# Designs tried in a protein design run: designed miniproteins, single chains, continued (2). Part 62

Each design is a single chain, and the fold is of that chain. pLDDT is the mean over its residues in the fold that is shown.

## One batch from the design tools (miniprotein)

Design m6277
Fold by ESMFold2-Fast:
Structure m6277 (fold): chain A 61 residues (1-61)
Amino acid sequence: MERLRELVGRLTPEQQERVAEEVMRRMAEWTAAHPDASLEEQTARARELLAEVVEEALRAA
């Protein structure tokens, strides 16, 4: 959690918005494929996607 906060803090506000949009898009796709997923499972997946998208954004910069 703390590592991810640091990585997000390195992004510009515009990059943070792009990351949020991409995470929401990927979450919508995952939730559509797993309609019976619990809130705990959804939360865990959202954290994984946030980490992936933030790392992708930092590698692209």
Scores: mean pLDDT 77

Design m6278
Fold by ESMFold2-Fast:
Structure m6278 (fold): chain A 110 residues (1-110)
Amino acid sequence: MIKIEELDVFLEADTPENRRAAEEIEKLAKKYGIKVNVRRMTPEEAERYLEEKGMLAVPAGAFTVEGVLDYAEARGEEIKKLGIYIPADATPEQVERTIEAVKKLLELSK
């Protein structure tokens, strides 16, 4: 089951696509009353942070609703916090897919 209360957005770079992803996810989080944290991190820093927090995160474009639900079922745990990693080379299409997946997950967590 998912009951998302907090989102962490990890930006590898300060690109237009990285900024757009963060801005649109912040808008969605605000709409659904979810806490959002935006962080600038290298891939190595993000991997370490995720391991320490036991959080699920994937690069933009690979983030899917089914993947998150399968992860929740496999762990037998309620997912309250999601990490979303936006790489420096994220394409507009990958960002759009990530935003849509986040929107669907927030809708399902009601």
Scores: mean pLDDT 73

Design m6279
Fold by ESMFold2-Fast:
Structure m6279 (fold): chain A 74 residues (1-74)
Amino acid sequence: SVEELIKRGKEYLEKAKKAFEEGDYEKALEYAKKAVKYFEEAMKLKPDLSEEEREAYLEAGGLIAEAEQKLLEE
């Protein structure tokens, strides 16, 4: 269901944020990519996501970019 896909996306986003805060940029990237994938599958089933759900998707995408940048700087 869309609800389960959104729930999984949010769970991986939280894992990605924790990994990023801990300096584990490889894990942050892995979890953020999984979050984005779940949100994208949800959007295929329901394009009209809520503002909160769209914000979570954008946050996950931003975290991918930030984690990749950190890995390039090291």
Scores: mean pLDDT 86

Design m6280
Fold by ESMFold2-Fast:
Structure m6280 (fold): chain A 56 residues (1-56)
Amino acid sequence: MEEKRKENLIKRAEEAARAGDADGVIQAVFEAGKISPDYAHEASEAVARVVVEREG
């Protein structure tokens, strides 16, 4: 159950990052952090990867 919720939040964070929706990114990472610090870390890493792909 928790793994699917983590996957959905990471996907939301990535999609928000690709759309340039800073509020959406913050919301998804914050919600992940409410469940587990590890989930917030995974979401942040996914967002960072999208940003690096766009800039580099």
Scores: mean pLDDT 77

Design m6281
Fold by ESMFold2-Fast:
Structure m6281 (fold): chain A 99 residues (1-99)
Amino acid sequence: MLSPAEVLARLAEIMRNAVKMEEAGESLEKVIEEVIRELEELAKRSGDPEVRAVLEETARELRELLEKLKAGEEVSFDDVMDVLARGVERVYGVAAALA
């Protein structure tokens, strides 16, 4: 099981991978689907239940963006990165409270 600090390192990797997929010309739908998959896998590996809950909530917010995108609503890559950044801040808050 991963510590909160290890989860933060993995979240940074997920964010870097999302940027690489965007730069490679992958569709926003595919980027969001991959990020959701990585977050759900990370949540299962998390040792802290509060960190797990934050990761699961972040994945839910991204699924809402994916549903909007599939419905023809305007969704940007910046919207995806904003959701991830808020998730990072929340995990950091848990990690800081445990230190």
Scores: mean pLDDT 87

Design m6282
Fold by ESMFold2-Fast:
Structure m6282 (fold): chain A 85 residues (1-85)
Amino acid sequence: SMEEEIRKEAEEVARDLESLGLPEAAKELKGVVEQLIKSGKYAAARALIRTAKGIVENAKAGLLSKEQAELLIRDAIAWAKSLLE
């Protein structure tokens, strides 16, 4: 299902965030994705995952420091949380 595909992609990105030393951001990302799924906001969940994936890839490529990646991930999560209010 689309929900299981979104959850799988969220788990993959969360694992990459944990590997970057951002376990709290990984946990928050998965929680927000689950809330967006429960609210039927699939496009927003996919946008959050796509944004997080881009941040992770840029960090792996050395284009972002860990601190910069953390700030960008937190900004993306805050945006997604605003859609649940």
Scores: mean pLDDT 89

Design m6283
Fold by ESMFold2-Fast:
Structure m6283 (fold): chain A 68 residues (1-68)
Amino acid sequence: SDLSDARVQAHGYLNKAQNYYIDDDYKKAEEYLDKAGKLLGWSDEQKQKVRDAILRNAQTHKELEAQK
């Protein structure tokens, strides 16, 4: 189905966005997050919620590294 195909492609974009956030490449991370949001028809609010989740995970990993 179209929704299923869109979800698979968006998942690929979100994986790229997450990897770029972990690598501190915020510009590329935002590009792939935007592509996923457009593909799934997300509102700005929905896209921000996903961004917040990814950033929270990245920040947690950085804080744990900084404590060592």
Scores: mean pLDDT 81

Design m6284
Fold by ESMFold2-Fast:
Structure m6284 (fold): chain A 73 residues (1-73)
Amino acid sequence: KEEEAVKYLQEAAKYLTEAMEALRNGDPEKAIEYAQKAIDYAQKAIEVSDNPLLKRAAQNLIDIAKKLIEIAK
């Protein structure tokens, strides 16, 4: 359902925000953990959605989260 995809994307965005805050606060381990959760939720959004714009937004979020993980290493 579109509602489920939107909820997954919202959760992914929340975890990405928490990952950025953790990195800013000097906690790279926590930043990686939250970024991984953001990727997981964004992947779930892609899986349950048929909306190409939502899938693109989710993929962009995954790309940002992956870059954040590389920075946090």
Scores: mean pLDDT 86

Design m6285
Fold by ESMFold2-Fast:
Structure m6285 (fold): chain A 60 residues (1-60)
Amino acid sequence: MEKAVEAAKQLAKESIDKMNPPKEIREEFLKMLDEATSIDDIFKAIEEYQKKLYEYNKKK
């Protein structure tokens, strides 16, 4: 379980680096990943990240 969670966290971090998100959104997402203890938690973090990124881009 822990190995899969760690691998998913690494993949998520690499993916967001390619997307070059705003610093504040990136920091919030990384914090959510650090608090994640399961794959479901990582998916929730990704959903929150996508929602915040969408709202940010919509305003700008």
Scores: mean pLDDT 77

Design m6286
Fold by ESMFold2-Fast:
Structure m6286 (fold): chain A 92 residues (1-92)
Amino acid sequence: TKQAVNAIVQAMRIAAKEGATVSASLEGDSVRITVKGAGEKAIKAFEQAANIAREEGLSVSLSIEGDTVTLTVGGLSPAQQAAIILDAIGLQ
């Protein structure tokens, strides 16, 4: 799961660098990441992160609606959930 967390964090940072707004929240036992104003690089980075997370056995839902990306990841430890949420807060 370390590879998935790193890929998700990188995708969030790419989105923020491209001027998108990034938010992450805990929804039950899953982390939900919402990106508004995502560019092509951010979208590809989130697609790659979703694929890595699935390969590592995590439950993953990825939705892309125009320039809005929603990634929901279940099966992360509390420490991994916190790392993603805190990184997203730091990008605001």
Scores: mean pLDDT 85

Design m6287
Fold by ESMFold2-Fast:
Structure m6287 (fold): chain A 124 residues (1-124)
Amino acid sequence: SREERVERLRRQVERYAARQGVAVSGYEEEVLELIREGKLEEAAELLKRVIAANPDNALAWWLLGEVYRELGKLEEAKEAYEKAIAVDPDFAEAWRNLGEVYEELGKYEEAKEAYEKAEAIDPS
């Protein structure tokens, strides 16, 4: 369900924040609520504003990728995940999600490489 997807995203946000040694605050809760309500374009607009203020926010880029993927905007989702990885190369969830988007785009070699990178960082 959408509620189950939002809880999965929340857990990943919390795990990322814990690994970076920071508290989850501010925009993340608003984004998750917009996603829960199905307001995906509004969630994307909020994330673009967050990114405009701080382009080095890997979590915001990853969330933008998740929103674009749910919108079916696979090329934009791919670019957002690539930006998240450029900021934080150890963001295993972003590598895994990039692999999933590559598979949806029919780019199986790139998908395999992304999955192997995710597994090397976090084999869970």
Scores: mean pLDDT 86

Design m6288
Fold by ESMFold2-Fast:
Structure m6288 (fold): chain A 90 residues (1-90)
Amino acid sequence: MKEEEVKELEKRIKENPDDYDAYLRLAQVYLEMGDYEKAIRYAEKALEVASEEDKVPAYFLLAQAYRKMGDEEKAKEAIKKAQEVLDKLS
């Protein structure tokens, strides 16, 4: 029931545009569905509303989506950004 989950998450975002968890979950669901462009879009939206520490999961979703599309350079850049956040928090 991925279509039903997408509709529920889209409703959450309409009610609260800063719902980080809803953007992150939409990115995961679209990645699982093979819609890598939407996965990237929602991971980027999650980054816009994320606290610094919450950016790491969104960067890993971006990396996964880019790898699925065959864009290894953008995937590496996303991993590098995740690592920079982790290094800053350590």
Scores: mean pLDDT 85

Design m6289
Fold by ESMFold2-Fast:
Structure m6289 (fold): chain A 68 residues (1-68)
Amino acid sequence: SVQEAAANAGRAAAYSGMDPETAEKAGRLAVKQAGGTDEQIDRAGEGMRKGVELGDPEKAAELARQAA
C-alpha cells in the first residue's frame, strides 16, 4: 500500500541517518512508485522530512504512514 511504502521509506531513512532534504526526495519517490496521488506524494515528502528529525526509525515510520 501507499502508506506501507511511506512507512518503510521513513524507517529506512531514519535508520540510515538520512538528512531531511534527501529523506523528502526518497519519500516522494517511494509513494509515487506505490501509485500514490500528487497529494499523497507531497504529504509523504513533508512527513519524511519531519520523521528523520526524530532520529527514531519506528516513530519516523509511523509519522510517514500517517502523512501518506
Scores: mean pLDDT 80

Design m6290
Fold by ESMFold2-Fast:
Structure m6290 (fold): chain A 56 residues (1-56)
Amino acid sequence: SLLAEIEREYLKITLEAIEKGLSPEDAVQLAVEAVAKRFGVSKATVRKWLEERKKG
């Protein structure tokens, strides 16, 4: 599903950013922005989908 692809890219970018020395908070912000651009959605939409995954 699209949500699974978004989650996979989000995790990949977050881990890569942490490996390059970013804090977890900065890595998350970078990953949300990159995923939003990649999938053509707003950063708010990405954050909403990630929050829905925590609830389900």
Scores: mean pLDDT 80

Design m6291
Fold by ESMFold2-Fast:
Structure m6291 (fold): chain A 67 residues (1-67)
Amino acid sequence: SAALREKAMELALGLAKGFGELMKKAFGADNTKTTITVTDDGVTATSVSGDKTYTFTVTVEQVLEGL
């Protein structure tokens, strides 16, 4: 269902945003830059702090499996 896929994408976006907020809290907002990338298949959050990069990816299919 297209409606279920839209809800799964909304949840994936929320999870990716939550990861970014967690990284800001862990390393400091001034020291952390988070980029959220959205595709038809899922969402990736990439957080950079200093010389380190942390990546979190959630696919729409992974979210649908959890529903």
Scores: mean pLDDT 84

Design m6292
Fold by ESMFold2-Fast:
Structure m6292 (fold): chain A 98 residues (1-98)
Amino acid sequence: MRELLEEAAIHALLVAATASHLARHDEDPEVRRLAREAARLANEAARAAEEGDAERAVRELLEAAETLERAAELAEGETKELLLRQAERLRELARRLE
């Protein structure tokens, strides 16, 4: 459990960094808004994982993944593929913590 939570925290922070970059640089203001929300949720997931709260970490990871998937629906090309890959990464982390 502890090692899985440490892994989840690290990967959630990496996803948050990617989402924060998109929030600053994407041309679509709605994609930027959703990317900011996903970054916030991923950071909250990392904090929950660091605190040992697996139930909260899973919830925040799944909410972040759903938000990234919603951003992907508005995005095209490389950005869409990136958002979907980050969402799948968070869903995999949540599954491993269950």
Scores: mean pLDDT 87

Design m6293
Fold by ESMFold2-Fast:
Structure m6293 (fold): chain A 85 residues (1-85)
Amino acid sequence: AEELLREAERLAAEADRLTKEARERFAKGEDASELFRRAAELAREAGRLLAEAYRLQGDEALAEAALAAAEGAAELAERMAKLSE
């Protein structure tokens, strides 16, 4: 469970890094769609690992909340990808 939490944190940090780079490119009028889409993928993967960790600890409510938060972040990134096309 703790290993899944650490991996989820690592993937979330990578998603944040890509989102920052994508935001900088978007502000310059450059195509950032690929970076935003990759950030969305990593956000969803981080959410899945976090949910699995919470389920292993017996907390289904936290697992569902983690998945919902990850989907929200991924949806925002995908919308930003469409705007940067």
Scores: mean pLDDT 84

Design m6294
Fold by ESMFold2-Fast:
Structure m6294 (fold): chain A 84 residues (1-84)
Amino acid sequence: AEELLKRGDEAFEKGNYEEAVKLYEQAIKESDGKNAEAFTRLAAAYLKLGEYDKAISYARKAIELDPTNVNARALLAAAERLKK
């Protein structure tokens, strides 16, 4: 899971958001849906792709798993604002 997050982050930094989504989805699957960081990164990637409903959904899942994750809350606010 950690290696998949790192590879996803590398793809995200290069602007390969669709590849980042795939890698973060694999990290979530490896964690049996319990990796809050993977959900946070997935929300960020969907935000960059303009998939605001998915970004909102995954940011909410990240907050549910880890309420201390400030990045997930920031992504939720950003996605809700951009959706209108």
Scores: mean pLDDT 83

Design m6295
Fold by ESMFold2-Fast:
Structure m6295 (fold): chain A 108 residues (1-108)
Amino acid sequence: SYFQKGLVYFAKEDYEKAIEYFKKGIEENPQDHRIYFMLGMAYFKMGDYEKAIESFEKALSLAPNDHDTWTMLGMAYEKMGDYEKAREYYQKALAIDPNNELAKENLA
């Protein structure tokens, strides 16, 4: 699948090719929240925090209880200097899973 090809390029740190394949994966399966999450991760790794946020928001619209996506949304806002929104999203992640270590560390 295009999603699996995107994951291979992401693991190789070829984020531009990963994005191309994740976008094709979305065309094949527009309801798969995991593809939007990985698209957001690829944009985040490239420093495109605005596009990362858009992709994570799409993932959350499909899977609102994904505490990992809430944590990554918080990290993207933190990278943009919006510490208030970052804190809100880390708290949301912890409300869903109190054992989310990354969200705990980012709130400390």
Scores: mean pLDDT 90

Design m6296
Fold by ESMFold2-Fast:
Structure m6296 (fold): chain A 105 residues (1-105)
Amino acid sequence: LLEEARELAKRAAEGDLVAQFLLEGMYRALVAEGRLDLAEEVAKIALEIDPESPIALYRLGEVYERQGRLEKAIEYYEKALKLAKEIDPDSPFVKKLEAKLEELK
C-alpha cells in the first residue's frame, strides 16, 4: 500500500493525471473505511514528494479533522490556503478552504 502510494505520488507530481486519480481514489477509500492512520501516511507521502502541494496539505488537514485533531487540521488547512491563493486566488478550492476554516474557528 505505502510503496504503491509513493509510486503514484511521484508520478502525480510529474503531471500523470491517471496517477493523480488513483492516488485520490486510494486516499478516499482509506478515509471512507475509517483507516485514518493509513490515510495520514498516504497524505504525508504525497506531501514529502511535493511539499508545496495545496491538495496534499488539504488531505492531511482533512485526516487530522476526522481524527478530532482540530489544531493540526487548522494548521494544514491554513498552509493549503496560503499556497492555493498564490496559484489562483479565485479558484473554487480557495473558497472551499476559506469556508472550512470559518466553520472550524
Scores: mean pLDDT 81

Design m6297
Fold by ESMFold2-Fast:
Structure m6297 (fold): chain A 65 residues (1-65)
Amino acid sequence: SEAEKLAEEALRLAETAETLEEAEEALRLGLEAVKKAENIEETTLGTGAALAAIGQIIDLELEGK
C-alpha cells in the first residue's frame, strides 16, 4: 500500500540520515504514512518510522553540541 511504502522510505531515511534536514524529512514521511494508513498494522509501521526519525533528530542535535 501507499502507507507501507511511505513508512519503509521514512524508516530508511531515519536510519541513514546524516543531517537534521534528512531526519526531518523522514519524520514528515512517517507522519504521512500514518495519515494514509487504513488499518492498525499500517498505522503501527508509520508510527514506528516517525519515532525512529524523532530519535535520529535527537541524536543529531546532541552530536551538534
Scores: mean pLDDT 84

Design m6298
Fold by ESMFold2-Fast:
Structure m6298 (fold): chain A 64 residues (1-64)
Amino acid sequence: SEIEKKIEELKKRIDQLVAEMTQLRAELASETDPEKKSELERRIQQLADEVTQLQNEIIELKAK
């Protein structure tokens, strides 16, 4: 169905964001500059918020 295809597309986007978050967390673990650490932490949080938003969209689509 069209809804199923949309859900799969959203899941792929979530997977990509989670992979990026994993890379940024690895960078954060080896970063020594406090300003860069703050930027990495902010970016990770922004990606986490986006994942939550996409998960909510999937829930809404499943309710249709």
Scores: mean pLDDT 88

Design m6299
Fold by ESMFold2-Fast:
Structure m6299 (fold): chain A 62 residues (1-62)
Amino acid sequence: ALSKLTNREFAILLLLAAGFSQAEIARKLGISPSTVSRHTRRILEKMGLSSRAEAAALGRSL
């Protein structure tokens, strides 16, 4: 369920859905690309997804 995501993870999910790269998301949120990568991994774990593309697809289906 989306309720498992933090506000930050949800924001990253929406930016992935919009087609932004890791570097672009990092610039938009004022964090490092490695922090974006860490949050993306946590989103995948919480949502039972295996890829960044699947996370982006989930975000687009909201």
Scores: mean pLDDT 81

Design m6300
Fold by ESMFold2-Fast:
Structure m6300 (fold): chain A 89 residues (1-89)
Amino acid sequence: KAEELLERFKELVDKMVEAKDVEEAKKYGEEALKVVEELSKLELSREQYIEMLGQVMAILAAALDEEDPELQKVLLETAKKATKILSEA
């Protein structure tokens, strides 16, 4: 079921980086972090793990391009929290 969670994670990341307001970005970010927690408990293949890290990198890239400092903060905090969850798994 890792494939379903990876697709869901990608969908939530896409929605978060496309969000135009802080509350919407925070909502999708929180949902994405829950999916990362579920993924961290699964035995992922190397390829699946790389795909998941790729989505975290996409959040960081979006944060670097974000002109709204409040939206940038949400993106950065989400990426940091995702990285922490993965490092503790």
Scores: mean pLDDT 84

Design m6301
Fold by ESMFold2-Fast:
Structure m6301 (fold): chain A 97 residues (1-97)
Amino acid sequence: MKEELKKKLKEAGVDESTINAVLRIVEGAEYAIKNLPPEEAIFELEVWRALGIIVLTIAALDAERQGKTEQAKKIREVRDWLDRWLDEQIAELKKKS
């Protein structure tokens, strides 16, 4: 999962610092799911979701400003994937509550 995500972000032309930020978000979410009570995990996942949307939206806007329209499109696809994945994890945690 993380290796595939890293590869897709590199192919989208995302800079290394942004890739590292997204990977930290995924790692933070996975840690919360594994180690925290469901209510606390849901709260942390909502925070990671908001941060992920912000980071990838900024990266897409920066790509658009540089005329890199296809890169911006791919970054938004990764953003939408991350948002959906976190929504699915939150829904699963709610079933445990």
Scores: mean pLDDT 82

Design m6302
Fold by ESMFold2-Fast:
Structure m6302 (fold): chain A 61 residues (1-61)
Amino acid sequence: MEEAKEKIEELLTRHYILHGRLPSEEELEEIAREVAEETGVPFEEALKLAKEMLARARASL
């Protein structure tokens, strides 16, 4: 779980640096899929976590 959070944060930050914006819903699903594959966390859990982290990031803007 902790490893999945770190990976999601890394990928969200990288996306923001490269594109100047937070991921779209479709891009978020791709991030969640990558995290699930790399960490072994189920896709649905990775997606839920990614959505929560994206919402927090949007609130900070």
Scores: mean pLDDT 79

Design m6303
Fold by ESMFold2-Fast:
Order: sequence, then structure tokens, then C-alpha cells
Structure m6303 (fold): chain A 53 residues (1-53)
Amino acid sequence: MWKATLLAGEVKTLDFPKDMDVKEISSGLTITVHFPAGKHTVYAPVDTTYVEV
């Protein structure tokens, strides 16, 4: 399970597939999460942190 912490301190829990690939776009205004089995993009503000728990 993944948790995303937004700039405002809001925490979102994300249910990702086991074989996901998480790519953080540096120097951008958003972070993109890519899934191997299905291309899915989640946009979040800069300073969003994704943590596997």
C-alpha cells in the first residue's frame, strides 16, 4: 500500500498493483505514477511524497 503526502499536509492512501512502477518527475509541478499492466497517471502538486508501507 502507498501513501501520498501533499504539500498542504493532506495524506492519501493509494492501492497500487504489486508490479507497479512509480516515477517521480523532478523539477515539475506534478508527480506521475505509471503502472506496468495499465497506464494510469495520478497528478499531484510538487513536494508530494510517495511512501510504500
Scores: mean pLDDT 45

Design m6304
Fold by ESMFold2-Fast:
Structure m6304 (fold): chain A 73 residues (1-73)
Amino acid sequence: GMHEQILQLIGEILRLIGEILDLDAEIKRLKEKNKEQPSPEIEQRIQELEARRKELQDRRADLMAQLAQLDAS
């Protein structure tokens, strides 16, 4: 039913928020390490993680829009 669908979306959104927070922490750590000892490998890893973070944020925004439509009806 609609209640189970809402709970499913909330669960997915919470999981994505957790993954984004973990990525933010790792990106911050790598940026600090790169300031001390610049490395092409670290710079590439930062770019990869920032790209993944954007994908997760875009997916989160889509799921939040879906949840808002269900709640508004």
Scores: mean pLDDT 86

Design m6305
Fold by ESMFold2-Fast:
Structure m6305 (fold): chain A 66 residues (1-66)
Amino acid sequence: SKEKEELRKKADELYEKAVQAIDNGDITKAENLMAEAMHLYVQAGDVDEARKRYEELKKKILEKKK
């Protein structure tokens, strides 16, 4: 549906913002943006994509803290 397409676009934008926040060292902002993006992916029915994206972002955060 068009509603799910809009949710996916918004989730992608939030995902990109989360990556930028990690690169800038703002881990708190990144975690909040990640949570919002995952919620929207799930609402769009993209549960597998949400899981993969969450794992990718978590690995980036852990690597940045080392």
Scores: mean pLDDT 84

Design m6306
Fold by ESMFold2-Fast:
Structure m6306 (fold): chain A 68 residues (1-68)
Amino acid sequence: MEEVKKKIEELLEKGEKTNAGDVGSALYLARQVGDKESEEKALKVLGMTEEQLQAMVETGRRAARELA
């Protein structure tokens, strides 16, 4: 998925100057293709740790279970 990795890098460069949504999209794509390096870069730009990201994911899972 070299093309996706290039797109992730472009989104990360824009994220610092434009908006957090682009960085979030890059993080999502990096997770989909298993690109750990880009995941770490996206988290660093957002000022988040992996622990904080996991907490958000867990909150989403709990909400989904309550709606099921």
Scores: mean pLDDT 64

Design m6307
Fold by ESMFold2-Fast:
Structure m6307 (fold): chain A 84 residues (1-84)
Amino acid sequence: GNNAEYYNELGKELYRQGKYEEAIDWYKKAIELNPNYGEAYKNLGLTLAKQGKWEEAVEYANEALKLNPSDSTPYQRLAEMLAA
């Protein structure tokens, strides 16, 4: 099985519970196993933004966009959070 996908799913579950610091740790583990895992970069960026870490959030959103240039979702979600 793809262990990177499993770690990303654990991060998403912790994010749903508001456990952002723990979610970040699991997303980082997913990226360590698969450095091309755009979804994990996107989720990490969003979670960092939830903690007010905007500079880091933008950096990870940029990496997600580089891996999937046709998916602007990371930037759209960050823009929505800034507008709220």
Scores: mean pLDDT 83

Design m6308
Fold by ESMFold2-Fast:
Structure m6308 (fold): chain A 65 residues (1-65)
Amino acid sequence: SSKEEAARKAVEELRRETGAEIRLDIEDGKVTITLRNVDVGAQLRAIGLATDFALLGMEGEVRIE
């Protein structure tokens, strides 16, 4: 869907900005962003992104490893 495409593009941009290792999983309108080798700045940016996904009508979740 167009929302899934927007989510993938936004995560790709987050990878470029932070340099963090990020995994994206999308199932049944739920978006899960998993961060590895994360600093506080990258974590906060990911939380903001999950909030943006919620505004688009998708459930957003952030996980830190």
Scores: mean pLDDT 75

Design m6309
Fold by ESMFold2-Fast:
Structure m6309 (fold): chain A 68 residues (1-68)
Amino acid sequence: MKLPETLQKVYEEIRELLTPEEVAEFDRALAVLKAWREGKPVSDEELTEAYRRLQRVVGKARERKAAL
């Protein structure tokens, strides 16, 4: 899985390909990963779900980019 800083750069590259709802989903998931890196309490399930959400959003953006 990618580090939050790497995911932030990916987000900046794909932002234009995302719907407002997907942008909000990505931002929420990224906040969880940042909290985990800051040493705040984050469960393994919450962390796993955040990564899954980020990968799903990135996957959708990549599919849209390939269609262009």
Scores: mean pLDDT 73

Design m6310
Fold by ESMFold2-Fast:
Structure m6310 (fold): chain A 74 residues (1-74)
Amino acid sequence: MEAIRNAKTDEEFAAAVAAADEELRRRLAELAAEGREEEARRLLLEAARAIAEGLRGEERAEAEAAVAKWEAAL
């Protein structure tokens, strides 16, 4: 996730997201299979926050606002 947050170019961001996607999806599937839905939801929020932090400019501000709303709903 840190690689996504710290990405400085679109290529770095895309590569970090692709690398994290397989691991994230595997963890989400494991948590769902075990009935750990609250942990899966928290993991999704963490991923969304990392992606938002990796964005720049206007898109980042919008994504951060959305993440804050999702966290408040937890």
Scores: mean pLDDT 64

Design m6311
Fold by ESMFold2-Fast:
Structure m6311 (fold): chain A 82 residues (1-82)
Amino acid sequence: KEEVLELLEEGIRAAREGRLEEAAEKALEAGKLILTHHPDVTLGIGMTLRLIGAAINGLILKDAEGMIRELEEVREMVEEHL
């Protein structure tokens, strides 16, 4: 849980600073950890799909605000459910 939260907070910080590629890398690493430690398909896959969406917003759409919003939503889900 703590490692996932750290990655998400690093990703949010990077996105706020305009480092969208670094933010996307942190989001994808957080998704890998969620899938590894949480076999619940609904919870783990749902969070990972949101993190992929965050990466797409940052890297493809160049939408830092959308990326930050999605990363913060997943952080809240991790704090509540993991």
Scores: mean pLDDT 74

Design m6312
Fold by ESMFold2-Fast:
Structure m6312 (fold): chain A 72 residues (1-72)
Amino acid sequence: SVAAVRELLDYLGLPEVDPEAVLRKLEAHGDAGIPLSQVIPELPEEKSKGILVRRVGDRVLAMIPGEGLRTF
């Protein structure tokens, strides 16, 4: 799960973001889809806008505008 969050962050060009902190916020919301801006409040709007993220078991799913659903 931490590894999946790390892969998501690397894909988005955010290797400096703490994957543990992101995972804690995702776990607090269960399996619900939440805006990336709520998970990483310090993100520039341009990089977070429209992306929804959710945890499903050990995986992380991201709905990325223009790209569609991606699994990590």
Scores: mean pLDDT 77

